# Designed miniproteins, single chains, continued (2), part 94

Each design is a single chain, and the fold is of that chain. pLDDT is the mean over its residues in the fold that is shown.

## One batch from the design tools (miniprotein)

Design m7261
Fold by ESMFold2-Fast:
Structure m7261 (fold): chain A 72 residues (1-72)
Amino acid sequence: SSPGPVVVNTIEMDVSIVDLPTPPGQMKHIKATVRLPASAVSPNQVGIESQTLTVTETKLESGPVRREVLPG
């Protein structure tokens, strides 16, 4: 047990599907939540095993990519 501080980052983006049949004028919005332990938040580390990625939902929406970070 180690209740350390954790960084939670929610990423929302509008994705246009090029391979799948997508109606013209529509985009697929993906909301992904990334939960990282404080020991794994290193800028020089690629492919951290202790990372947890959770895709919450997918919906149609237009707009730029957005991201929010919650302090642990």
Scores: mean pLDDT 41

Design m7262
Fold by ESMFold2-Fast:
Parts: sequence; C-alpha cells; structure tokens
Structure m7262 (fold): chain A 75 residues (1-75)
Amino acid sequence: SEESKALREFIKLLKEEIEYLKNNVTLSEEEKEALIKHLDGLTEKAVATAKKLGDEELAKEIEKLGKEAKEVIKK
C-alpha cells in the first residue's frame, strides 16, 4: 500500500538521521528535549499507522529505531 511505502521511507530517513547525529553533532539540553519530543510524536504516529495496516513487524522496527534515535540524542 502507499502507506506501507511511506512508512518504509520514514524508516530509511530515520536511520540516515541517526547516522548524522552520531557524527559529532553537539546539541544543548533544550535542543535535545525539543528533538526527543518531536521524534516521540512522529514515531508514535508511524507505529499507530503500521498497526492499523496489520504490520506488527514494521511497528516493532519503528519503535526500536525511535528508541535508538533517542539514546543517540541523549548522548
């Protein structure tokens, strides 16, 4: 479906952003909090969409990547 393609593209972009953040990006505590809040909103919506499509594996992958991204941001 079109939604499934969009979710897979979201996963690809999220993986690219995680790599970008790992490469010596220095964030203030306020910037970290804002980015985490924004990321939580995006991943929650993406997970809900994947679950509506019956794609539990995709939902779990998005949840895992969102958690990984937050850990990278917190560092």
Scores: mean pLDDT 81

Design m7263
Fold by ESMFold2-Fast:
Structure m7263 (fold): chain A 70 residues (1-70)
Amino acid sequence: ALSKEELEKTIDEEFEKVKAKIKELKAQGKEEEAKQLAEETITLLEDVAKKYPEIKSLIEKKIEELKKLA
């Protein structure tokens, strides 16, 4: 199993990739696709927070950032 620090690092790396893709979609005028990607990512993050309550605060911060980006 991954340590808490390894889980946080993996989530951070994947989150940055998703943010970059959302920004790319918005730059292309694909606002609906950007919003859909953000909503799907929020659902996945909420599921991770349920499985790993110890990183819930970190995940909630990322969910709020996605809501502001979309």
Scores: mean pLDDT 82

Design m7264
Fold by ESMFold2-Fast:
Structure m7264 (fold): chain A 68 residues (1-68)
Amino acid sequence: MSAEELYRRAGQAVIDGNFEEALELLKEAAKLDPKAARVGFNSLADIARRQGKEELAEEAEKFAESLK
């Protein structure tokens, strides 16, 4: 599975409301393409915060920061 495939799957998970699955898929994508994953983590954090999922938003932001 390529980083691009993992990123697309993470996007689908967000559409389906599966934010935890999206976070795990982005973690796997970060091992292959940290630049794409960083953008994904920042987007996930914004969406999760808007949905009241503060802990998941904080975890996503932390991963985005770790990728520089």
Scores: mean pLDDT 81

Design m7265
Fold by ESMFold2-Fast:
Structure m7265 (fold): chain A 90 residues (1-90)
Amino acid sequence: MSHGEKTKQAIQTATKRAVASLDRMIEQVSDDPDAKARLEKIKEELRKKGEEAISSITDDPKESEKVLDDFLVEMNRLMSEALRIVQEAQ
């Protein structure tokens, strides 16, 4: 497997796990329509950013590593925002 293929799999795996966590958060705020809508929007943004990151992967290991690192930083930002929404809804 090429370095680019490994990086794409890492992004896909991280996105899938984050989406699963967001689905659990959405269930926790099921009684708050505004919080639910905000979390669903974060879920859509995360999926979009994952797809964009995968599309940005090249055969250059350094460029691919930067794309992965940038994606993980953005994923962590979105997940932190999601946790804040859950806390505000409770």
Scores: mean pLDDT 85

Design m7266
Fold by ESMFold2-Fast:
Structure m7266 (fold): chain A 112 residues (1-112)
Amino acid sequence: DEVLKIADEITKTIVDYKDNKTDDDEFAEKVAKLLYQLLLKNPSVAAKILAEIIENEDEELVKKIRKELLKIIEEAKKKGVKLTPEQEELVEALKEENIEKLLEKLKEIAEK
């Protein structure tokens, strides 16, 4: 299961970060790349995992992950990647700058 494989790699990335093997910027970039892959395969699972990260990590780190993920998405769109309506719903949720409102939107998408 590719979705489970990506989710496991996100978990390993978090463990490496907690073990001080990566800095904040490297962690945010790596997690954002994995979340983008997950968004393309299953946006509901991507929303669920991102919600869990938001609940467990500090707000400044969450803002870095969100910024990097949005950058990856915009670069992909410029290269001609077309997102499904479900993927676009997650992208619109990511534009929410209030972390509590972002978390609420992500939880709603995760329940679909």
Scores: mean pLDDT 87

Design m7267
Fold by ESMFold2-Fast:
Structure m7267 (fold): chain A 107 residues (1-107)
Amino acid sequence: ASPLEEEVIRLEEAVSMLTMAVSLALKRGEVTDEDVAVVKKAAEEIKKAAERLKELAGDDEELLAEADEVIAATDAVVAAVEAGDLAAAAEAMRRLGEAVSRIARLV
């Protein structure tokens, strides 16, 4: 696998962890302190993978833009979860999933 493909796998694994934590909070209808901790840890790993993708992208403007959207959407998920706003968290997760899908198609 290329270095880009390896970072996409790391990104998808971290997004899966974030998705699980947010889905459990949505199912309960409330955000716990444990949910916030798991979301923050997953967000750190997502942002690390996105930054590595930006380094590997060079002058690929589409990949750079989608990596920036992954970072922005991830920050929005963290902010929504910290605020206990499950509707905002679900919308930010949708944005994140779309950006990750576009990155996977570019790599």
Scores: mean pLDDT 89

Design m7268
Fold by ESMFold2-Fast:
Structure m7268 (fold): chain A 87 residues (1-87)
Amino acid sequence: SEAEVEEAARRDSRALAEEYGRKHGWSEAAREAYFEVLYQAALKQYELIKAGIKLPVSQEELMKRVFEEAERVAREVQRREEEERRE
């Protein structure tokens, strides 16, 4: 069901964000930003598949871009939090 797909996407995205964030010493806010990018990307991918839309990129290339964007956003949040801590 759609609800099962959403729950799986949330669970898997959260697990990745917590694992990578803790290994890299990211703040809670940076981990949350990483999670949100992955989760929204998973939901968008599901909606595109459901609508029968084929992207002109491989799944491997798409996942690479999603992970690069998630890391970019998380690093920017982490940078801002470190700036705030330094006052």
Scores: mean pLDDT 82

Design m7269
Fold by ESMFold2-Fast:
Structure m7269 (fold): chain A 86 residues (1-86)
Amino acid sequence: ERVEELIKRGEEALENLQKALDAGDVETARRYADEIVEIAKELVELGHYEEADKLVSRATNLLYQAGHFELADELVRRYREIRREH
C-alpha cells in the first residue's frame, strides 16, 4: 500500500516536473525535484532501492534534457547521500 502510494506520487511528481520545465518555471521545477528526493528517500527506507533509483534517474534525465545541469547534480548528490546512509 505505502510503496504503491509512493510510486504513484513519484510518477505524478515527474509529470509535474516536466510541466514546470516546459514552462521554464525553475522555482516550481526545484520544488518537484525536492519532492522526488523525499519520495525516493522513503522508498529507500522501505528497502525499495530499484524503484527509488529509477525515480531519481528519470528526474535527473528530465533536468539534464532541459539544461538544468546544476539542479540535476544537486538531486544526484542528495540521493547519493541517502543511499550512503542505507
Scores: mean pLDDT 87

Design m7270
Fold by ESMFold2-Fast:
Structure m7270 (fold): chain A 74 residues (1-74)
Amino acid sequence: MSKIEEARKILEKLLEELKKIEDEEHKRLAIQSTVQELLDLGVSVEEIEKVVKELDLPEDIRKMLLEELRRARE
């Protein structure tokens, strides 16, 4: 399996978990944890950003993911 395909699968799983979370703080922690998991797997920030842009994500979740990716570049 390609790293991009694995990243997509992990992000799709995150979306299913986020549907069960009402609290913004818990959503943020889940997003942070998922970004870290992808980086630990050796997926680049650029590869994660590409997958995020290709997925049909809710706007709030997409913005939170892109913010965490921006922090990872710093």
Scores: mean pLDDT 79

Design m7271
Fold by ESMFold2-Fast:
Structure m7271 (fold): chain A 75 residues (1-75)
Amino acid sequence: KREEILKELIPEANRLMKELAAEAEKRYGVTVYDIEISDDEKQITIVPKSTDLALRRELVAEFIAAIQELIKQAE
């Protein structure tokens, strides 16, 4: 039930995560991760390239926050 609602938001979540990735790359001045989107744009895979654990955790936290905000907007 909730999972079905979340699946309808996947395209928007993919767009937000891609925008966050672009902003992070601008902020740090270097490519910190790869983003892979499935052909149907229903799945996104983020592969951190940095060996800096703190930076990796910060980027993951930003993505989680963006997804939580998207869910809140769907209410």
Scores: mean pLDDT 61

Design m7272
Fold by ESMFold2-Fast:
Structure m7272 (fold): chain A 61 residues (1-61)
Amino acid sequence: HMQERERWLARGRETMELILEVQRRDSPVPPAPELEVSYPQTEHQRQLFEENYRWAREAAA
């Protein structure tokens, strides 16, 4: 659990931080996250991705 979850959160967080940083600078959003290409094979992974994105957004706000 922890290893998979940690990896998903860490990678998703990096992508989300880039998006938030670009948005803050009023710059165009970077290319779509690769996580979409390796999109959720399970509902649990999808929830982790959503939680990661939401948390990153709220942390920046």
Scores: mean pLDDT 60

Design m7273
Fold by ESMFold2-Fast:
Structure m7273 (fold): chain A 66 residues (1-66)
Amino acid sequence: MAEELAEQVKAATIAHLKRLAAEGWDRAFLESVVRTVERYLLDKGVDPELVERYRQEALAAIDAAL
């Protein structure tokens, strides 16, 4: 289901962003990763509300890691 895809991709992306932040990648690069995944989810037909939740949680993870 699209909701399951969104949750799986969100979890994987947040874990990846935390690793990149720990390695010293800047906020602009980390936000570019978030935007790339956001576009992917929209292209896969994931509900925009779930994509917005993904975006908010991914950006919060960047804020917490930096």
Scores: mean pLDDT 83

Design m7274
Fold by ESMFold2-Fast:
Structure m7274 (fold): chain A 91 residues (1-91)
Amino acid sequence: MKELEELIERLEKTKDEEEKLEIADEIEELALELLKEERFEALPVIERAVEALLEAAKRSKDPEVSEHLRRKALRIEIAIGIELIKRAVYS
């Protein structure tokens, strides 16, 4: 989970709107892959990534970047919900 934690830290520190978009795309891709692989030990870090995306959206001055970050956070939360439902119903 070091890679996802490093992406979260980079997102929290950056003020560059273009870098925020690139990091957000990487966070979404990695979080969705971990969920697909049923790496449930990663859930606390994935939830932290969602929180970091929402905080980055709140502090972004560009409405387009802010919306992109919120959209990524929502996609990850939906994926978490789907995986937890699958685990509860089919396990």
Scores: mean pLDDT 83

Design m7275
Fold by ESMFold2-Fast:
Structure m7275 (fold): chain A 85 residues (1-85)
Amino acid sequence: MMEHILEVARKAIAQKDFERFKMAVSTLVSLGHYEEALELIKQADAAGFDRKELAKLARQLSVYLKSQGHNEAADKFQALADELE
């Protein structure tokens, strides 16, 4: 049901609902949909979300993934966080 979570995330971007967006992106990451989550954070940046808050989210997801042993995915989220700073 990735398509449903993507729809929720896109609606959150349109409504500028950061908390709903954060929950949707975190859910995608927990399900292993890393590339979709990375692209959604980039879309949120393009839509005018606070870059500092997006960087914080990406960093939190990187730490979570590293704690789960998903080092390659964690590095991608850390790189995105660094780009947003």
Scores: mean pLDDT 87

Design m7276
Fold by ESMFold2-Fast:
Structure m7276 (fold): chain A 82 residues (1-82)
Amino acid sequence: MKILVRIEGTGEAVRVAVQKLAAAGARVTKVVRSEERDGVTVLELLLEGTSLETAEEAVRAARADPVAAAGLKRLEVEEVEE
């Protein structure tokens, strides 16, 4: 199973969220979407090497970070079969 992550926000906030996921042992297997528009970064990644529970914990850690909290518009994780 893989984890699909959808992140939207400022480049700084998205960077913090990615760092929290990487610290949880996540490996990016596919970049599904990567866009920057009007200072907003939209990133969708398929991850391996982590569980949904660990990814959700990393999401909570990112949302608790003042920099990420100020700049994140979307941060969600889901488990996918592919």
Scores: mean pLDDT 80

Design m7277
Fold by ESMFold2-Fast:
Structure m7277 (fold): chain A 90 residues (1-90)
Amino acid sequence: ELPEELTEEERKRMAEIVRKNASSPLAQEIAEIFENSPTVEELVERLAEIYKERLDKEGLSMTDEEKDRVARELAEGIVFGLYAAVRKEK
């Protein structure tokens, strides 16, 4: 389960995992969102905005509602996955 807030150490470690696995400008932006988003809700919202922008640029025949849902699911998935990875390192 995701907490309401992440510690600074957890956020920094999640950002480090992102930076280690991708060195693109987008990966740097995502890592900075992890470092600067103290609540899980804020983190998910900021990441979902990035994913929705990418879906819009692809010109997919999806509704805005479908794009919002997919973007949020992708954001929640990455946050949960990275959080689980950080928790296993204890």
Scores: mean pLDDT 78

Design m7278
Fold by ESMFold2-Fast:
Structure m7278 (fold): chain A 89 residues (1-89)
Amino acid sequence: MSPKQKAMREAILLGAQVTLLTVLLNELIKSGTLTPEKLQQMISELNKIIARLNELKAKYPNDSLLNAEIEASIALAKDSINRAKKELE
């Protein structure tokens, strides 16, 4: 497997983690169990994923398919963070 193929697989797995965190966030909001502490933990986790995705993007800037996958995952993560912050305002 090429380094580029490994990067694509990592981007897909990180995107799956963003999706799972988004589902968990939705369940916590729906159940009324979202606390400021849990929100901060989820924001921290999502920001770590965003940082790793940006590292992959920087390493392969001309890979349009990889960058599209990364940008979609970053957009979902940022949207989830913004929605979580709004729920506790």
Scores: mean pLDDT 83

Design m7279
Fold by ESMFold2-Fast:
Structure m7279 (fold): chain A 84 residues (1-84)
Amino acid sequence: MIDPLVFEAETLVALAEIYVYEAKLGLERGGDPDVILKMAKKALELARQAEELARQAGDENTYRSARDVKEEAEKIIKEAEELK
């Protein structure tokens, strides 16, 4: 049986990775810094939720993935803020 906490954490990581990808494309293409910030901040929020759920479930792999996405989102936020 799929652990509901593991499944939820993995889903949140996947969604956060999509927002990180969109934010990175925005930076590369010279998009609107406010849109890039919105996407990166959404990724950060989702990654924080995933990190907590993975921690509660004892899923070390998903916890590390969530932390990595969180760090990437924080870097994008800093870069996008420097464009304003």
Scores: mean pLDDT 85

Design m7280
Fold by ESMFold2-Fast:
Structure m7280 (fold): chain A 92 residues (1-92)
Amino acid sequence: MEERLRAAGAEILAFLAKHEEELRARLDDSTSDEDVFRLLAEILGFSDEEAARLLEETGSADVAFAVAALLHLGLPELAEAFVAAVKEKEAA
C-alpha cells in the first residue's frame, strides 16, 4: 500500500509540473485556497460542479485536492478511505 501511495504522489507531481506555467499565470497572492483547488481540479479534468462537491464533502481545499488526485489516478477506494479517516479524526 505505501509503495502505491508513493507512486501516486510522484505521478501527480509530474502531472502538475507539466502545468506549472499555467499555474504560475493563473495564481497570485490574492487567490484563495478554494480557488487554487478549483484550478487544480480543472487541470485534473474535474468539472466545476465536481470540484464544488468535493469541497463540500471534505470541508477543506487540501483534503479535496488529495481526493481529486486519487480519483484522477483511478484509486477511488483510497479516496473513500482517506475521506473516512479525515471524518473519523474530526469526530474524535
Scores: mean pLDDT 73

Design m7281
Fold by ESMFold2-Fast:
Structure m7281 (fold): chain A 61 residues (1-61)
Amino acid sequence: SPVLEELHRALDELGRLLGLSPEEVEALRAYADGLSEEEQRRLLRDVRDAIAALRADLAAA
């Protein structure tokens, strides 16, 4: 699914920004794989919003 591919990329970026381990990122991906397409779309929006907020905080530091 294109939505799931984009969600995996967003989770990878979120994991890098938060300093998560590869195992923690893989757990997030596995969680996302079990969601419905509508739940994946909602999570993708939430993750993208979190990334934008974290990037703004890092730029202000």
Scores: mean pLDDT 87

Design m7282
Fold by ESMFold2-Fast:
Structure m7282 (fold): chain A 72 residues (1-72)
Amino acid sequence: EFEEERKELIIKVATEHARKFLGDDYAKELEKLLKEAESVSEAINTAVRYIRKHGGKEAEEAFAKALTEALL
């Protein structure tokens, strides 16, 4: 249950970050991919790879910071 809540938080943070930096279309695609993830670890790895692929290293670093702040 707590792991599922953490996965939902990761999906929310990643989707909002993607919407802000990559746009709504990429955010919707990422949200769909993250909802298919079976674990917190898979969701984080998928989000990091997707954001780096479309936004580059700066977008990845900004996402890592946002995720860390949200999980604290």
Scores: mean pLDDT 81

Design m7283
Fold by ESMFold2-Fast:
Structure m7283 (fold): chain A 81 residues (1-81)
Amino acid sequence: SAKAEQIAATVAELGKQYGLSPEVVAYLTAFLTERLRDDADLSVESLAKYIMSSLHLIPDEAVRREVAAAFGVALPATVRT
């Protein structure tokens, strides 16, 4: 779909800018494609903000750590409830 293609292109650009591994780029592309609406702003800035606000929703600890480090943000605490 056009949405999936645009998300893939934008996440690839984020990966280049922030030094994300190809595996994390692929993971984030799938994560965002599943969660973003068709009318979402797919700009680099908007996707970066969405990823940063959604770190607590990423169940893969290795992906979450790499993204947090690359973006210079603190890892969210594990919510047990």
Scores: mean pLDDT 77

Design m7284
Fold by ESMFold2-Fast:
Structure m7284 (fold): chain A 80 residues (1-80)
Amino acid sequence: MLSDEEIKEKLLKELEELLEEKGASEEQRQMILDLAKSVAENEDLETFKKIFDKVKKMIEKGEFDPFKLQEEYKKILEES
């Protein structure tokens, strides 16, 4: 079975590929990936998955504002 860290790495790669597919700028991709990596380092797998699911849905809708994504991260932490 994959470790929690291996699952997080797979999700981070999926996020990077999704951002590229949806046409996020290099700056937007870097900021969002840096935020997601910070979440992966500081949070457990369950919390990371909740944040990842919300961020993925926002990116699929064309929302690439890293400040909006950070606000959603903060909301999930307050609910967890």
Scores: mean pLDDT 79

Design m7285
Fold by ESMFold2-Fast:
Structure m7285 (fold): chain A 102 residues (1-102)
Amino acid sequence: GEAEARRLAEEVLAALEATDDAAAAVAALDAAIAAARAVAPDNFGVQVGIGLGLMARAVGKIVGDPVEGALLGMKALLETALEHNVEAALAAARAALAALAA
């Protein structure tokens, strides 16, 4: 439900704030985007969140701060998914946590 999705989203954001592993942070965002897209491909709000995530990822690479890019992208994706499709938010958060644990 929504409470579980919010809790897992908070766990993802805390994990990204604590990491200095750029490869793990970017992999977590990429996994979250793929999961959200798979669950809600036709949801406009989720697609906006994915677009914001991809933009933050690209900007992070350009400025040489891929961890901050991944964190801001993840925050945008999870916040928009939570408002528009709770199942997409839940899937994205689970995929991100799995990628961070690998």
Scores: mean pLDDT 90

Design m7286
Fold by ESMFold2-Fast:
Structure m7286 (fold): chain A 78 residues (1-78)
Amino acid sequence: MDETVRDYLLNEFGLPEETVDRLARRLRLDPDRPVGEQLSEEQLAALTALLRNPSEENRARLGAVLGVPTSLFDFLFE
């Protein structure tokens, strides 16, 4: 996939640039490089599911596939 992390988050989900930069930083992704070079298909699917439906189940799944604490996503849940 040639789409950058920034383009994926902005075009698919309409996230503000500040939110894109914060999410990329928390996940240790380069926002200006292809998302498919940085995330597996399973990780990308889990991230997509969370951004489309911010449920506790999708949050837990993304944390598990990325090997990160679910608290890293607290800023997406107000």
Scores: mean pLDDT 77

Design m7287
Fold by ESMFold2-Fast:
Structure m7287 (fold): chain A 74 residues (1-74)
Amino acid sequence: DERIELILKAVEEGKASGLRTAISFDERLSEEDKELALEGIEAAVAGDYERARELFASLSEESLERVAEIAKQL
């Protein structure tokens, strides 16, 4: 999934802090999808890309697109 790879690339580029902040305060994301997205970021920061991909794949289609949009803007 190109959106998941874009999010992972943002973490690799040192943008994890910006992603955490933007996701935590995003008004379009449900609290459940915020929790999943933040867990995915922490897995990616730890180098567990397989777990990160599984967590991001568990997001709704709309939430995955939104998290990818945030990653592009950073």
Scores: mean pLDDT 86

Design m7288
Fold by ESMFold2-Fast:
Structure m7288 (fold): chain A 82 residues (1-82)
Amino acid sequence: MEEEERERLVEELREAAERLRELARRFEEAGDVLLGVGLEIEAMALLITADWLEEGRMSLEEARRELAAGRALVEAAEARLA
């Protein structure tokens, strides 16, 4: 159960990071360079979180908090582009 949850969280963190990277490129193309850089930094943080979680260096609770923060940022960025 915990191992399956860990694997799923790693995958979800990497998916959120890819979405943030895509949004960062869109903001940079629109001229919002500072917002794009901020999204790139968060994407990198989520990838590091996924790696640490996969290596057993991070708790599931901490990973869930980081994923929630990343997803909230994705939602906020998407709303700003609408």
Scores: mean pLDDT 85

Design m7289
Fold by ESMFold2-Fast:
Structure m7289 (fold): chain A 88 residues (1-88)
Amino acid sequence: ARAQRLAEAEATRKKIVEERKKLGVSDEQIKRLDEINREIARYLILVGELVDEQIALENAKKNGDQETVKEHEARIEKLRKEIEELMK
């Protein structure tokens, strides 16, 4: 799922870069805007993964699977830290 979303975001980003080149936007400005688009795409993917992990965590808690609960809690913590770093 993540690999597919990353590939789709990357394809969209490349199309935006090509269109800006055709419009005569400076290479420096294209690079800056591309970097911003990459950060936005990464943020949206991480938020989506966080939601998926929260749902999985609640299901694991309902099933009493303590090992799976620990794994999802660890992934949620890592995702929250990655999102926090992107917001700086």
Scores: mean pLDDT 79

Design m7290
Fold by ESMFold2-Fast:
Structure m7290 (fold): chain A 68 residues (1-68)
Amino acid sequence: ASAMEQIVNIVKATNAKLAAASSAAAIDAILADLKSKLLAAGISEETADMIVTGIKNLALAGKLVDTS
């Protein structure tokens, strides 16, 4: 499989775990696991860090109270 297919599958699994996460510590642990899996899939550390940062920002936004 391509690196992109591996990234997509890893991200989908990570998003499911993040949806179930109830604490900042749980989110950080899931994101650390995500980075480890991306590196194991042959993704560079710089690219893995960018992906992790993007997913972290989206996860944190999703946990904020809507105060519109």
Scores: mean pLDDT 74

Design m7291
Fold by ESMFold2-Fast:
Structure m7291 (fold): chain A 64 residues (1-64)
Amino acid sequence: SVGERGVELAREGVRLAEEGRIEEAEKKATMGVSLGGRGGPEYAEEAVRLAEETGRLLRKAKEG
């Protein structure tokens, strides 16, 4: 489903952020939230949660 694809993209963003791939992580998180939102509130909520995790990891990477 569209929501499932959105969550998977957002999850990929987290993995990329953990690897220090900043630009790719930001892109995947943004796409994940957009696509997850189209799948309904449950997928929107999970995609946003994963995007927030990506943001936290990227802030840490930019400071270190």
Scores: mean pLDDT 84

Design m7292
Fold by ESMFold2-Fast:
Structure m7292 (fold): chain A 56 residues (1-56)
Amino acid sequence: SDLYEEVLAIAQSKSFAELKKLVSRFGLYPENKTEAVWAVLALYFSGKITVEDIKK
């Protein structure tokens, strides 16, 4: 899905610190940027966050 590639690119454009701050609000504690990106994708595709939340 093109949507998957778009959301992945947006998540990858953020620093590990920014992604960690976002996903910790949902009780997720990634150890590295790859885990943080996957946590963001999981939250997005489960309807918990929006693209605007990732871009903040």
Scores: mean pLDDT 86

Design m7293
Fold by ESMFold2-Fast:
Structure m7293 (fold): chain A 91 residues (1-91)
Amino acid sequence: MEEEFLAMSEEERIEYLEKLMLEEKVEAGVIFKTEEGVYTVLRQRFENGKPVVERVVGPAKEMADWLEELAKESPNSESLLKLAEYLRKLA
């Protein structure tokens, strides 16, 4: 399964993870390196009881800042802050 995932395009990997996030009903962000120094962060949120996945692309520092801001308003703040710390170590 991991080998299949690694053979996917970056867009296919993102779509696969959006599906997993929706199935698990979690608001945790997932981080992928889409190009050198640039990362894609996915976050699930709920609007009117419907799951929506947000996708943001940018450099590690900008993504860490974005996750820290989201953590202030999220019930899953610890997970978002842990991902932000990981990205800051990569910057």
Scores: mean pLDDT 65

Design m7294
Fold by ESMFold2-Fast:
Structure m7294 (fold): chain A 107 residues (1-107)
Amino acid sequence: SAAEEAKERARKLSELNEAFNDYMKETLDKEDQVLASLMWTFSDLALEIAEALDPKLAERLRKVLEEIQKNPTPELARELASLIKEILERVKEKGPTPAMKQLLWIR
């Protein structure tokens, strides 16, 4: 049933979220962990931030998000976290974009 498919997808997303959070805790400080969590929650804003920094980085992020939508896995969580870390490092170098300021406001 659709409800059973939704439950299975929710379980897979939960496993992906745990892997994502674990990887972020190992690689980012507490402030960047909050920003990374917001970027995953508001993926459209994350794509806007990436596009403003580097269109190629936005394409890489879009591809990972599409793969997660089709089949969420812990491996994709690590790839997502790595891309978000790269976005955050580039923001530190270039300064915050308008989309990044929206995430800071939500925080």
Scores: mean pLDDT 81

Design m7295
Fold by ESMFold2-Fast:
Structure m7295 (fold): chain A 115 residues (1-115)
Amino acid sequence: MELEKKAIELRKTFADFLEELSRAWEEGAPDDEIIAILKKGREKINTLLDEIMKLLSPEAQEELRKLKEEFDQAYDEMIAAVKAGDREAFVAALQRARDIFSRILNLIDEEIKKR
């Protein structure tokens, strides 16, 4: 199913993003490199979410819009934390992004189960 295929792509995209972010963090990459990784990750994820949105019921579309807004906010918080050198704020925002992403995946899985 098209929705299942996009859900797999979304999971892989997020996993690849987290791996790249972890590598850059471990290697002590400069703030501009970390911010570039965050921005690229956001762009890829939002593109996939927009494609997935078109395949959902109206109720699920509205819920995904809210989750996408929360996800974008968590990304803004991560970028702000990197710029401020605030590791604690960065880790908290990253955990929030992971939690929101899990809720997005659960919403998609429920839609797949209905079909």
Scores: mean pLDDT 86

